# Designed miniproteins, single chains, continued (4): the designs that were tried, part 2

Each design is a single chain, and the fold is of that chain. pLDDT is the mean over its residues in the fold that is shown.

## One batch from the design tools (miniprotein)

Design m12036
Fold by ESMFold2-Fast:
Formats: C-alpha cells, structure tokens, sequence
Structure m12036 (fold): chain A 80 residues (1-80)
C-alpha cells in the first residue's frame, strides 16, 4: 500500500526523534530508512521523493536534514 503524505511526515518525525532532526541524509537514504523502520513502501517513497526533488529543483543525492525534508513534504501537501 502506498504511504500517504501524512504517514511520510509522521515517519520522518519519528526518524528525527531516533537519529536527530539535524541528521543529514539524501532522499534515497530517507526512503530506505522509512521502509526499514516504519514499514513504508520504498518504491512508492522513491517515486514521491523524485517528484518532490524535481518540484524544488533538488538532486536525490543532495544531503538535507530530516527537518528540512519533512518541511518539503509538508509544503508539497499544502500545494495539493
């Protein structure tokens, strides 16, 4: 089942509590961690993060804090 934006936001918040909100990760690393720790579909996350990266003109290999990635997902949700 594909994760909702709310499930992704909540998952990133939990990763931030576990690893630190200032932990710098790529979108690919966050997708893998959300799949491993939260049981979210990694392939669906990668598709969504690819769209997110394209929308904000970012590379999937760019390292961002978990807080920054969470804010980008929240901004995408507001635009829908």
Amino acid sequence: MDPSLDEIIEGIERLGEKLGKDKKLTFKEVAKLLAEEEGLNEEALLILFDKLADYFKLSLDEKLTLEEIKKLVEELKKSM
Scores: mean pLDDT 82

Design m12037
Fold by ESMFold2-Fast:
Structure m12037 (fold): chain A 115 residues (1-115)
Amino acid sequence: NPVERFRRRLEEMRRLVEAGDRESAARLLRELMEEAGLDAEEVVEAFEKLSPEEILRVLDLTLEFLDKLLENPEDYAGNGRFASELLSTLTREEARTLLLALVGAASKAVEEQNK
């Protein structure tokens, strides 16, 4: 299940960040981006500039987006507006870069599950 696999990877990334293992968390993020067909380099660079607390907040916002997306995956306009609302809560460009990438990966996981 692509969505369950994505959620488990976010949970693992959270555990690694909470444990102070930023290197393993960054590696997991790179793998997640590559599987989603997204540019890993820019996202990993943004991740490296964030505090653990900022990363954990972005992961929480990603899970909120995923739950909302699963309620109505075909509401592209509504889901896009919700992603924009979540992005507006973040003040740092690096946090927005990470959230945008994770939102993209979440959307791809949901699309693959619906096939």
Scores: mean pLDDT 86

Design m12038
Fold by ESMFold2-Fast:
Structure m12038 (fold): chain A 70 residues (1-70)
Amino acid sequence: KVKEAVEKAAEILEKSGLTEHAEQLRKLAESLSDEALIETLGKLVKYVENNKLASEEDIKKLKEIYEEAK
């Protein structure tokens, strides 16, 4: 479940041009626990939202993915 949420989030980040963030998130999914991944995903979603790095629609999807993962 958590790894599926991470992959969905990474796909949205790539679509939004945040390819380096997507690659880092996928790499962390191989080394972090599910708890640490949920925390990392939440921080990343907040960072993208606060800095307006993606469209409002993509930010909404990222927030939904995060809520489903926790």
Scores: mean pLDDT 82

Design m12039
Fold by ESMFold2-Fast:
Structure m12039 (fold): chain A 96 residues (1-96)
Amino acid sequence: MEEDVELLIQAAYEVLKGSKDEELIKKFNELVEKYLRGEITPEELVREAYRLIKEGIKDATPEQKEKAKTLVEKLLGSPDPLIQEAAREILELLDK
């Protein structure tokens, strides 16, 4: 669902907004813009967002991780198996 993709984008933003890697933040913004322009599929967005979260999570504050966790937990209810799988993997990253 569109709402599930928006929750993933918000969760990724919470993790990445504290990143000291400006290139990582730039790549995330470009990814979201491509998705909004219809240049990539929701599936491609989910895969790339997961990759960026995995790279940026080391710089995330405890508060940012908690906010992202709350958003990602809602994605466990997604009817899309790809989004459910990504949500589980992101939650495991956030609990470290």
Scores: mean pLDDT 78

Design m12040
Fold by ESMFold2-Fast:
Structure m12040 (fold): chain A 84 residues (1-84)
Amino acid sequence: MAEELAEQIVENAEDADKVKELVQQAVEYIKELEKEGRFAEAYRARSLVLRALAEAGEKMGLSPEEIEAIRARAAELEAQAAAL
């Protein structure tokens, strides 16, 4: 589920409106995981979405510093998931 949304974000990187729709779908999915107490899965889903946004940002010409910051945040969320 989160992997599918992440792939779609990368595929639609040039369509900002579509990326926003996919991110909103991911946010709703993550909220449902948290509601069910599935916190590790919620953190992993957030990490996957951020990695997809970093890759989409590379295609859109974001700076290396911005891409690194997004990837660093994704790594933090992955570490939090592993700690749960």
Scores: mean pLDDT 81

Design m12041
Fold by ESMFold2-Fast:
Structure m12041 (fold): chain A 84 residues (1-84)
Amino acid sequence: MKEIYEALFEVRLGGGPKEVHEFTAKKDGKAKITIEVRDKETGEVHSIEVEKNLKKGEKFTTEDAARIAEAAGYEGGLRVTIEL
């Protein structure tokens, strides 16, 4: 059975969300992580897909997703989906 996790998040300059949402892996495996982001200039929604090997008990957070979006040059996240 695949585990699917979904969390909404928003990246703001100078004030991220006070609540950090965390995914905790229930098993070892290769996770497919999809981050929906908003383009700063156009306002269009794009998807960033990454694969990460997770160990049972390892966490992936909305802060980790925000850093991936920022590194790709996007302002503001909308959703992260994790399939394990």
Scores: mean pLDDT 70

Design m12042
Fold by ESMFold2-Fast:
Structure m12042 (fold): chain A 86 residues (1-86)
Amino acid sequence: EIEELAKEAIETAKKKGAESPEVMELLKELFEKAVASGSREDLELLIETLAELAKIAALEAGYSEEEAERLAEELRARLRAAVAAA
């Protein structure tokens, strides 16, 4: 289930770090399933998951909560624009 993969990726990132091998494996599976389905809902879930992982990574790197949220929102907007243009 793609929603369970997204949830597990975020939870694993919080426990082991956003750049951990476990998160990378879950993200790869999520990406493959979202791209294979091509559905707007699955692509949107992938975008939201990537934005949340970016926020976790920024917080781990020492950015403020406000800065991390801005970075996540910028990534979310860019990915949505890219999907809409494709």
Scores: mean pLDDT 82

Design m12043
Fold by ESMFold2-Fast:
Structure m12043 (fold): chain A 86 residues (1-86)
Amino acid sequence: SMARERIEEATEEAIEAVKKDPSSAPAEARRLMDLTDELIAEDPESAAEIERAGREGLERLIETAKKLSEEAAKKAGEEIRKYLES
């Protein structure tokens, strides 16, 4: 779907940003979560597919951050947890 492609593209951009500056991982995680929410609002019938794509993107971002900075990965994980508990 176009929404999945947009999330996958945004995920690649977020990963490249984290590779350049690992401390950006929490902010990049928030951007992916915000984009996921926007795309679900635009197409609620595809919400399950969009949520799955967003989750896969966040997992890849956290794995990248862990290889570069354990602290950045922990902070990004805390942002994801707050979002999921909301």
Scores: mean pLDDT 84

Design m12044
Fold by ESMFold2-Fast:
Parts: sequence; structure tokens; C-alpha cells
Structure m12044 (fold): chain A 86 residues (1-86)
Amino acid sequence: VEELVEEASRLAAEAVRTGSEELAERAVELTGEAMRLLWDDPERMRAAWTAVARAAAEALLEVAPEEEQPAIRADVEAFLARVDAL
């Protein structure tokens, strides 16, 4: 499962950096697979989602224009709050 989370995080960050819809779809697919394997462990499931979300968020902040960063930060915060609500 750790390998799936690591790969999903890598693909999510790369999708954000390149704007690739294909990589974004693959990241979502692998994240879903990890969630299925972790269905009986909510704490590990939250950790996995948070890891993927953080990788994507860091990539977004890295490539986004400075003027858009506050909005992106707000979206990331909202997303992580939803993950915590699992």
C-alpha cells in the first residue's frame, strides 16, 4: 500500500506541474486503490489521502503565480479539512 501512496503522490505532483489530465486521472486511480486496501483502517486512509493532497498542494504552490497562491492555499485547506472529516 505504501508503494501505491508514494506513486499516487508522485503522479499527483507531476500532474500539477505539467497540467497533465492523464497523470491526474492515474493519481486518482491509485489513490482509490490505496483507499480500497485501507478500508478497515480509517487512520491510515486519512494519512494516505493527506500525503497525496500535500504533494499536489506543494506542486501547486511551486508552479502557481504568486497572485493565485492565496486562493490555492484556501482550496488546499478546504480539501484537507474534508479528508479529516473521514
Scores: mean pLDDT 73

Design m12045
Fold by ESMFold2-Fast:
Structure m12045 (fold): chain A 72 residues (1-72)
Amino acid sequence: SIDELEAKIKEAQERQKEADKELKESLEQLRNNPDASQEEITRLIGRALRAIGDRIDAELTIKKAKAELAKL
């Protein structure tokens, strides 16, 4: 249904926003903490990479749902 597809798009858009926020915060922590330990740097890089993955998954979900709406 249209309502179900619109709900999926909205949910995926919120996940995309959360991923963008997590990426921004992780990068800001890396830039603003030059004395961070190697372990902390590795953790922040891991967070940034995960956020990129989450963003890609959300974008693909939105693209697929919009394509399904266009066929209705």
Scores: mean pLDDT 87

Design m12046
Fold by ESMFold2-Fast:
Structure m12046 (fold): chain A 62 residues (1-62)
Amino acid sequence: MSIEEAKETLEPGVGYVIETKDAEKIAQALRAEGIPAVVIDENRVLVMPRDEEQVERAREIL
């Protein structure tokens, strides 16, 4: 899923695999805000916001 698609579709408690140019950088930014994020490879991050506040913060970071 692209970053733009993820911004529109993120829901609390649902995991999304996001395609990006730098998975480590995005994962680090998300984790710094307490948002669960796991690097799958160089270009893919699994993101799982826990609540609506984390969804909004994830949208701002992405």
Scores: mean pLDDT 80

Design m12047
Fold by ESMFold2-Fast:
Structure m12047 (fold): chain A 90 residues (1-90)
Amino acid sequence: MEYVEEAERYLEKAREALKKGDYEEAVRYLEEAIRYAVAAHHAGDTEGARRILEEVARLAEELAKKAKDPEVAQRAEALARYARWGVEAL
């Protein structure tokens, strides 16, 4: 339960960073959200983890389209693929 709440806080920080154009920060916050989503799944909250990973994938896809730095865009694309894979694997 705490893990999903922490993941939600990182998703909010990622959205704020995206709005400010802080794309590298947004990538880092999405990475943390994935970490807490995985922890939530291991703690038995598979539906909470799924919802977080779906939102991470959506935000990472948006970030990849907006980021003009190729390294940031590539990291965002990798996060989107990982999050989509995670949803399918749960």
Scores: mean pLDDT 86

Design m12048
Fold by ESMFold2-Fast:
Structure m12048 (fold): chain A 97 residues (1-97)
Amino acid sequence: MKLSKEQLEAEVLAALAIMYASLARKSTDDEVQLEMLEKAKELADKIAEVSTDPQLVARTYRAVAEAAREVAEKSTNPDIRERFKKLADELEAKAAA
């Protein structure tokens, strides 16, 4: 009962995290990309705290990591590029755990 509600909430959070990651990839504004990826990361971290489904946690982290890596490669801002490369590496490590 409680677990099915928590699982549904985790799936909704995962969908939102993936949407924010997608919005970051579509944006041409570095500040918007940063804000969207930070929101996606916060949601992925929250899912990891509340969900017992390792596949849901892993796929959410991978989706955010892919978006962060793509944003890093496209960014001309050295601070944003470095931040997102570190974020992508961290999220990939969490997905593999």
Scores: mean pLDDT 79

Design m12049
Fold by ESMFold2-Fast:
Structure m12049 (fold): chain A 63 residues (1-63)
Amino acid sequence: METVSVTALGKAFEEVLKLPKSDLPPANPEKTYSEEEVREILRRLGVPEEKHDEIIEKAKELE
């Protein structure tokens, strides 16, 4: 998939980084993010670049 929903991203964060959903951007179930947008969010949250691909792929699996 070219985009990732905020819900799938939240689940990927919990599984990969062990972060609660409350630490994520606002919960908007209609919102989707491109891979580049997800990477920018992860950088803003201080997530290492090495984890970006893992989180993105996990979010795609959880769709």
Scores: mean pLDDT 66

Design m12050
Fold by ESMFold2-Fast:
Order: structure tokens, then C-alpha cells, then sequence
Structure m12050 (fold): chain A 70 residues (1-70)
């Protein structure tokens, strides 16, 4: 994959391990924008935003938008 996608995915995985699901979702969404033909990244972003929304309901809108990109 491109270095930009690889960098975004690596950052997202690190944030996910730290439990920073909202930020992890943003990083996966950035990877999805860099690789628009790969639905894995928007799907993973939606998953992260759904986890974030359990603590902060404001992330539900981000999860819905990411699902539409998958």
C-alpha cells in the first residue's frame, strides 16, 4: 500500500491499542480517503467510531458517515 495509507493505518492501530477509538476512527477514515477503492478502512473507521460512541454519543454521526463510505 502507499506510504500515506500505511502511516495512517499504523497511527490508527496505535490509537486503538490506547483505547482512543475516536482518534483511531479518524486515522482509519484518513486511510480510506487515501485509498478510496479499499472498503476495509471506512469499515474499520465506522467500527472505531461505534466503540467511541459508547462513551461519547457525539461519535455516532461519524460512525454513520463512515459506514456509507464502505
Amino acid sequence: MSPLVQNAVAAAEALEKEGKYGLAGQAYLAAGKAAPDDPRYPAKAAEMYEKASETYPQWKENAEKARKLA
Scores: mean pLDDT 79

Design m12051
Fold by ESMFold2-Fast:
Structure m12051 (fold): chain A 72 residues (1-72)
Amino acid sequence: SAEVDERVARYRPLIREILKELGVPDSEIDEYVAEVEARLRKYLEAHPDITSDEDLERLARTIAIAVAEKRK
C-alpha cells in the first residue's frame, strides 16, 4: 500500500546508517537497503497492527542486522 511504502521510505536513512555501521561498503549499500526495505514492506503488509514508530524502528534495525550478516 502507499501508506506502507511511505512509512518504509521514512526509515531509509536509518536503514542506510545501520548498514554502514555494520560494515556494508558504499558499492553495495543501495543493494542492501533495497533488500531490507523489501523485507520490511512484506512484514508490514502481513502485520497491519504495527503502527508505532518505535516498533517500526526496532523491526527495521532487526532486519538490517540480519541482511548485513549475509556479508559475514
Scores: mean pLDDT 80

Design m12052
Fold by ESMFold2-Fast:
Parts: C-alpha cells; sequence; structure tokens
Structure m12052 (fold): chain A 98 residues (1-98)
C-alpha cells in the first residue's frame, strides 16, 4: 500500500491527475480492511488526501471535499496532526468552490 501512495504522490506532483486518482484509489482499497490499524489509517489518509488534491485540480470540488473530509477522519484516528490539518485545509478550500 505504501508504494501506491508514493506513486500517487509522484503522479500528482507531475500533473498526472487522473493517474494519481487511480493509484490513490488502489491504496485506499488495500488499506480499508485494516481500518483499526494506525499505520493503515495513515496510509488511507495520505491516499485520500492525494486523491482529493487531484480531484480539486480537475475542478471536481464536491468529490475533493468528500475525500478531504475522509482523509481528516483517518488522519485523526492515526494521530497524525500534520496530515489532519492539511486535510482540513483542503476540505475548507473545496467547500469555498461549491
Amino acid sequence: ARELVEEAKRALEEGRYEEAIELAQKAVELAAPHFTDKEYQRIAAEALLIRAKALFKLGRYREAAVDAFLAAVYAGLAGDEELLEEARRLYREALEKL
């Protein structure tokens, strides 16, 4: 799952938004069965945040807001304050576009 997050992040940084969405979705799917594990919660949060950023860049603001909200939930469960704040910021920005 971690390798998929790294690939999704690279795709996002290179402007390959559709590929970033697909890779992030695969990472979330692999993390989902382990929802009580803090490391998998962090992986899910990172993947959802990457997907939210890519969706935001594509103008898909409602989908970006949903993913950013879920990323914040998982980041909070994982105890990752930096990731939580980043997800909350993107959630607010996506809502402002609606």
Scores: mean pLDDT 85

Design m12053
Fold by ESMFold2-Fast:
Structure m12053 (fold): chain A 58 residues (1-58)
Amino acid sequence: SDNLKKAQEAADLLDKLGDTESAGEIYRYLSMGLLFGELSKMYAEIAEEIAEEALKKQ
């Protein structure tokens, strides 16, 4: 979904900016979404929230 793509792009950006901790959290939630498909939307929303907050602090 578009939300998953945005979260992945934000995680990649955070990793490049040196925020490997926030990027790692986003990647973890996205991976859990892939493993547990019925919870995918919830994990994508959590990943998006982490990305949004971390980018605001940069």
Scores: mean pLDDT 75

Design m12054
Fold by ESMFold2-Fast:
Structure m12054 (fold): chain A 91 residues (1-91)
Amino acid sequence: LETSLQSALNLVEEAIKRAKEGDLKGALILAQRARDVLERAIAEGHDTPGVRKALELVKKAIEYLKEGDLEKAIELLEEARKVLEEELESL
């Protein structure tokens, strides 16, 4: 779980960085990878409120990235980052 959460956090942070650089495609790929990591953690029984919330935020950010709304995508990814940081602190 901790390794998966750290992986998801790293992917979210890189997605934020790419989005801030205007690299929409790079941000989308990284956000999709973060989603896949979080979905796998839940499927394997690591289903906490924080993991669920981070997944919801990342999925919503992916939809905004697909629409080209970088500002809203960045906001949601930064919220996901905070949630993942809090989950890691509680482990």
Scores: mean pLDDT 86

Design m12055
Fold by ESMFold2-Fast:
Structure m12055 (fold): chain A 91 residues (1-91)
Amino acid sequence: FRETAIELTIETLKTKYGVEYTKEELEEMIEKASEEDKLDKERIYAAMAIASSVELNKIPEDLPEIVKKAVEAILNKDWEKAKELLKELAK
């Protein structure tokens, strides 16, 4: 799942924002964010996967089911369901 989140983020940054990062650069940034802000790495990866999947309008097969459902809710503009799923992910 973490590898897929990184790959999606690299593709999004390259195709939508014209910025290229390596896998190693993104992993280093995530490590620093996790350590400085005491954030759970899995939450960072889930947020990256959701944001990138929405930007690219695609849902990779190997994402966790709850992440897939959150992306679907956002893409369908079902904000109430999206809020419920994002709250579940934040636990």
Scores: mean pLDDT 76

Design m12056
Fold by ESMFold2-Fast:
Structure m12056 (fold): chain A 62 residues (1-62)
Amino acid sequence: GPLEEAARRLSELTGGSVESARALLELVASGQLSRDVAVDLVATNGRATREEAEEVLDLAGL
């Protein structure tokens, strides 16, 4: 589904695991992590731009 596709895309962009990417997206989906904080974490700690991080969250329907 969209969350699985987004997790794979995030993993490809950051070089991290699909499992870690899915966990981050699930925290946003559950409301435990805000979208803005998730974008910042991906852009700051990953190898992705803010725009790429936002595209991943959009793909996940978040």
Scores: mean pLDDT 83

Design m12057
Fold by ESMFold2-Fast:
Structure m12057 (fold): chain A 79 residues (1-79)
Amino acid sequence: MEEELKKKLEEYKKAERQAVSAYTATKINGAGTKVSEELTKKNPSLKPDYEASKRAYAETKKLYEELKEKAEELKKEIE
């Protein structure tokens, strides 16, 4: 039905936008983790900050992968 296709298109566009946002966050957290790793090599007291950075990176990466997969599935349903 036309209404169902319209709803699927809206869900796809939303998922795609969310995936782009998660991708950007993952790139930022990835860069931050690398900087934190180098700083921790010089000062081990920064280890908790490095661990927090790794968790943030892993969390945003997981969210990005899930959102990307959902967007790809929705695209297949529309096309």
Scores: mean pLDDT 82

Design m12058
Fold by ESMFold2-Fast:
Structure m12058 (fold): chain A 106 residues (1-106)
Amino acid sequence: SAEARRRALEEELERLAEEVLEEFLEKAPGKVAAAIRAAPKELQEGLLEAFRAAGLSLEEGKKKLEELKKKYPNFIKGMWEAAKEVIEEGLREAAERGQELRRRAA
């Protein structure tokens, strides 16, 4: 059914977001990765949601990332600047892989 296909795609996009977050943490500088792993659960979940949104479109991912920055302005300001390019790269990767998943599901 169309609903079952939509659910399968949603589950694949969720798994993609988790994979991209793991890859991001491996590619990020050790200090940045350590700071994110030590971050509040809500911040880690917010970053996961940004990659999930990026799987739908790069624009949606960037929007979620900006919301996350506004919500946690006092968290690791220097680390956010150091991690920005790596996070933006992760959002682009999620968007490309998400588009492939959507194309395959069609």
Scores: mean pLDDT 78

Design m12059
Fold by ESMFold2-Fast:
Structure m12059 (fold): chain A 69 residues (1-69)
Amino acid sequence: MAPSEIKVTVPAGSTVAEVSKKAGVPVSTLATALLDNGYITSVNQPFKAGEVYHLPNLYEGKDLVITVE
């Protein structure tokens, strides 16, 4: 299988639900990974402008990169 990376850009104030929708990743999978990596403390926490989050091997062997505008 070819290696693949999921790249998504979300506006500042977006939450896990918005990223999940854009990335095509289950919200539970994304929320758990973000909490485990210490990027968020709550699933309702808004993402901060200018941040970039890298989640390696998040879903089906794919990395996820989240860029916040």
Scores: mean pLDDT 80

Design m12060
Fold by ESMFold2-Fast:
Structure m12060 (fold): chain A 117 residues (1-117)
Amino acid sequence: KEKRREEVFREADEGVREILESSTRLAKGREEGPEALFEYYKRQVDLGLSSSDEEIKSSAKALKGTAEQAGLAGVEAGRVDDALKLLEEVKEKLSKVDEKAAKEVEKALEELKKRAE
């Protein structure tokens, strides 16, 4: 049925679906507040981190962007420690597959530490 068709479509065009889904959740999270927005992005980051190193490398830009948004929302929600730990985990994973993306996450982590002060 429809759910199976959506799953097959999502597997075939996963990047596009994730971008659209992320945009929708961003709009909803702004209305519901930073806590809801942090939870939405954290789930996406956790899913990305569970992928193979090859898949993480191919989606490094998307994972980096989602992690940066999760970090900002987490700090605004008062979940500073959770936000910083999440970015450190993304940095460690990216450092094995894309050193440039890892350095960009490191800079985002430093900026979040300043924002949390």
Scores: mean pLDDT 72

Design m12061
Fold by ESMFold2-Fast:
Structure m12061 (fold): chain A 90 residues (1-90)
Amino acid sequence: SMEEVEKLGEELRERLRAAVDAGRARGLAVGLDEGRAATAREMARLVNEALEKGTELGKAEETEKKVTEAAREAGRLAADAVAAVRAALA
């Protein structure tokens, strides 16, 4: 249903935000490259999981739109996190 697609999109957005926050913390603790790599891997995993769930629901196209929006938001947050880590490690 569309309610399931909306919930999937909301859950993905929250999980991607958490992944960026975890990546930022890792970047501060062990270095920017490690934080970036960890964030990229987790974001890719979460995006692929959401797309697979959307296909299982028979709502692949609707899910792809929500995933694309969530990924764009998370990409902006990740860029901000990279800038913050660089400033803190300077």
Scores: mean pLDDT 88

Design m12062
Fold by ESMFold2-Fast:
Structure m12062 (fold): chain A 80 residues (1-80)
Amino acid sequence: MEVRLLAKGKVIEKKENKAVIDLPKSDLPEEYRDLPLDQLFAKAKDGTVYPVLELTDDKAIVGSNKLKVGDEVELYAVLP
């Protein structure tokens, strides 16, 4: 298995139990948009990992109570 960095982004919106992450379009390869969400995770600067609940061309929604607006997050894929 290979863990691959897909994109780096910042939290732009906080909802109850969810954070919205702004992703630069140029950083997210087209082939990774169709990956199952259970093969994706977001990692905060402190090393905490969060599940990806939704992914679009320019945004990710992650399940988190701890992330705040302005936090930097890295999006990763787990490949076979």
Scores: mean pLDDT 77

Design m12063
Fold by ESMFold2-Fast:
Structure m12063 (fold): chain A 61 residues (1-61)
Amino acid sequence: IDSLKAERKKILAEINKLDDKYFEALKNGDMESTEKYKKEINKLVGEYKKVTDEIKAKEAS
């Protein structure tokens, strides 16, 4: 459980870094970088949800 929570925290930190880059690129009109960061964020959000589901499953039973 603790290792999964640490992994989730690491994924969240990566998402936050990419969110900052995404909004900076969007503000600057850099559509290529905006699309790249959006894809990376979506992938990490998927991983975050999987780890969260695993934590909940282990905590519930």
Scores: mean pLDDT 81

Design m12064
Fold by ESMFold2-Fast:
Parts: sequence; structure tokens; C-alpha cells
Structure m12064 (fold): chain A 69 residues (1-69)
Amino acid sequence: SADALADELAEKYGLSRETVRRILRAVAPYVDKPLTDEEIDRIAEEFGVSKETVRAAYEALRAHVAAQE
């Protein structure tokens, strides 16, 4: 589930579960369309996290969605 993914990422990156859930929601539309470096920069700034954290959440979400298909 998305909640289990959020818990895993929260533990790995030292973030709150709620913050990770919000980041996952922000990157979710990009599973079906390009996530550019510019979009990563905006999301990172919005949530006060590193660009690496946003990229990691996006890759984890893509892997999670692929496993459900």
C-alpha cells in the first residue's frame, strides 16, 4: 500500500510519514508523464527536502505502481 511505502521512506530519510505521503501525492501524476529536473526542484522546495529525496520517492512510487500492474 502507499501507506507502507510512506513508512519505509520516512524511516530511510528521517522524515515524518505525513511529509512523505504528501511528496508521494505530488509525484504521483508523473508516473504517466515526464518528471523533469525543474519539477523535482519545485517539489523539493515546496516540502523543504532534498532533490535526492524527491527522486528516491518518485523511483520508489514507480516501482510500487509497476508491482501492482
Scores: mean pLDDT 80

Design m12065
Fold by ESMFold2-Fast:
Structure m12065 (fold): chain A 67 residues (1-67)
Amino acid sequence: MEPVLPRPVLSEEVEKVTRYIGRTLRHIGDAYESGLKGDEKGREEHNELAKREMEEGGLGPADDVVP
């Protein structure tokens, strides 16, 4: 069995932040891969989704979300 380490008590807010960070990073990764493949439209769409996830999580200012 893997050793179970004691974890700090995290607030529900921190857990929510962690979950949307994961989704944001996934969209950023997909945008980067689309850019490498020359799919500029896919890159822009995934980048916009990542910024929306950041805004919903309270990390991104709306001023940076301009298409």
Scores: mean pLDDT 65

Design m12066
Fold by ESMFold2-Fast:
Structure m12066 (fold): chain A 62 residues (1-62)
Amino acid sequence: ASSAEEAAASGARGARAAAEAAGLDKTQMDVGEKAGREAANKGWSADEAAAAGALAHQGFTA
């Protein structure tokens, strides 16, 4: 759905920006994107999905 895709994109952007700022690996950005998509599927807002993505790419296995 559009809202889920929008939240996933926001999660990916959040994870990517945080990874760039922290100098993290691209693999960790993929973890963030996955977390953002899962948050969207659970009905989280785009902003919450972005935050979840940023946290996940820092090594959390959420």
Scores: mean pLDDT 64

Design m12067
Fold by ESMFold2-Fast:
Structure m12067 (fold): chain A 88 residues (1-88)
Amino acid sequence: SSRDISILEARILTTAGAATFLKMAIDRGSLSKAQAQQQVKQLQRDLNYNRNLFTQIKDQLSPDTAAKIEKQIAQIDADIKQIQAMIS
C-alpha cells in the first residue's frame, strides 16, 4: 500500500540520519568506543529491518522507486561499514 511505502521511506531516512549523526559524534570525540559500538549495532538492526520490509513490499513498488530504495539501503550499509572501521 502507499502507507507501507511511506513508512519504509520514512524509516530509511531516519536510519540514514542516525548514521550521519553517529559519524559526526565519533569525529567530535563525543562517544566512548563502547557507546559507538552499541549505536552501530542498533543501526545494523534497523538496516536489517528495513531490508526485510523492502523485500516484503517490493512487488508493490515501481521499478524506479525500488531502484531508489536499493541505492539508499546500499549507501546506509556503506556508511555503517565506514563507522565500524572508524571504531575498530
Scores: mean pLDDT 89

Design m12068
Fold by ESMFold2-Fast:
Structure m12068 (fold): chain A 69 residues (1-69)
Amino acid sequence: SLEEKLENLRRAIVDWALTGSQASRDALLASRPELEEQLKKAEENGDEFKARVYRAYLEGIDEAERLLK
């Protein structure tokens, strides 16, 4: 389900931020294009709630990448 995918992404962000795991980093980077596409679709459909959720996950990935620079 979408909720399970989002929970897995949240766990991967936390794991990458705390451990610097290459596998977690690769999984997050592979997920970025799908999240960006889903954000675009949510914005095009006027679904402000879904857009906020996808934006929050993308911001979390960006923050984790910044911390592990």
Scores: mean pLDDT 75

Design m12069
Fold by ESMFold2-Fast:
Structure m12069 (fold): chain A 81 residues (1-81)
Amino acid sequence: SETMKLLEEALKKVKEGKLKEAEELLEEAERKLLEEDDTLETQLAIGMARLVYGVYKAVGKEEEGLIKAIEILKKYLEEKG
């Protein structure tokens, strides 16, 4: 899916140390996911990813937070079918 490709590109940008680009790709993936599926389950998955990223970023672990947020959304998409 297009959303999965955005999440994979975001993860690649994190590994390259391009955290701002990774954040922008994650935000684009979240927008596209909501456009394709506005269910409560999708909203909860995005909310959880945002919460995890926000908490990790607040304690100076932005890279780790981005990875965890991306993995939450990737897992949700894989389990959704």
Scores: mean pLDDT 87

Design m12070
Fold by ESMFold2-Fast:
Structure m12070 (fold): chain A 107 residues (1-107)
Amino acid sequence: AEEARQAAFEREVREALIIIKLVSLDLGIDKNLPKLTPEQKKQAELLRKAIDAIREGNYDEAIEILKQLGVDDETIAELERLKQTDPLAAREKIVDILNKKLDELVK
């Protein structure tokens, strides 16, 4: 019970940090984040839409956006399977993928 609650809280924090980072990039207010090109801004918008979709429980929209972000077919197939068998694991994996894509964007 405590471990499940802690895991849920940590997931919510990771999701919130992605949104905060994306908003900071869009506003240009974080001096530690690089100035985005128009192409990078498009990637950031897709990342924001994907995290918003997952927070609303719209896994289909989030997976479709991951395809647009260039996530491979094998990973997409795994996510579609996890969505049906373990939605929490699907959400966690999507968040991990989005965080990796965000880190690639800010390098």
Scores: mean pLDDT 73

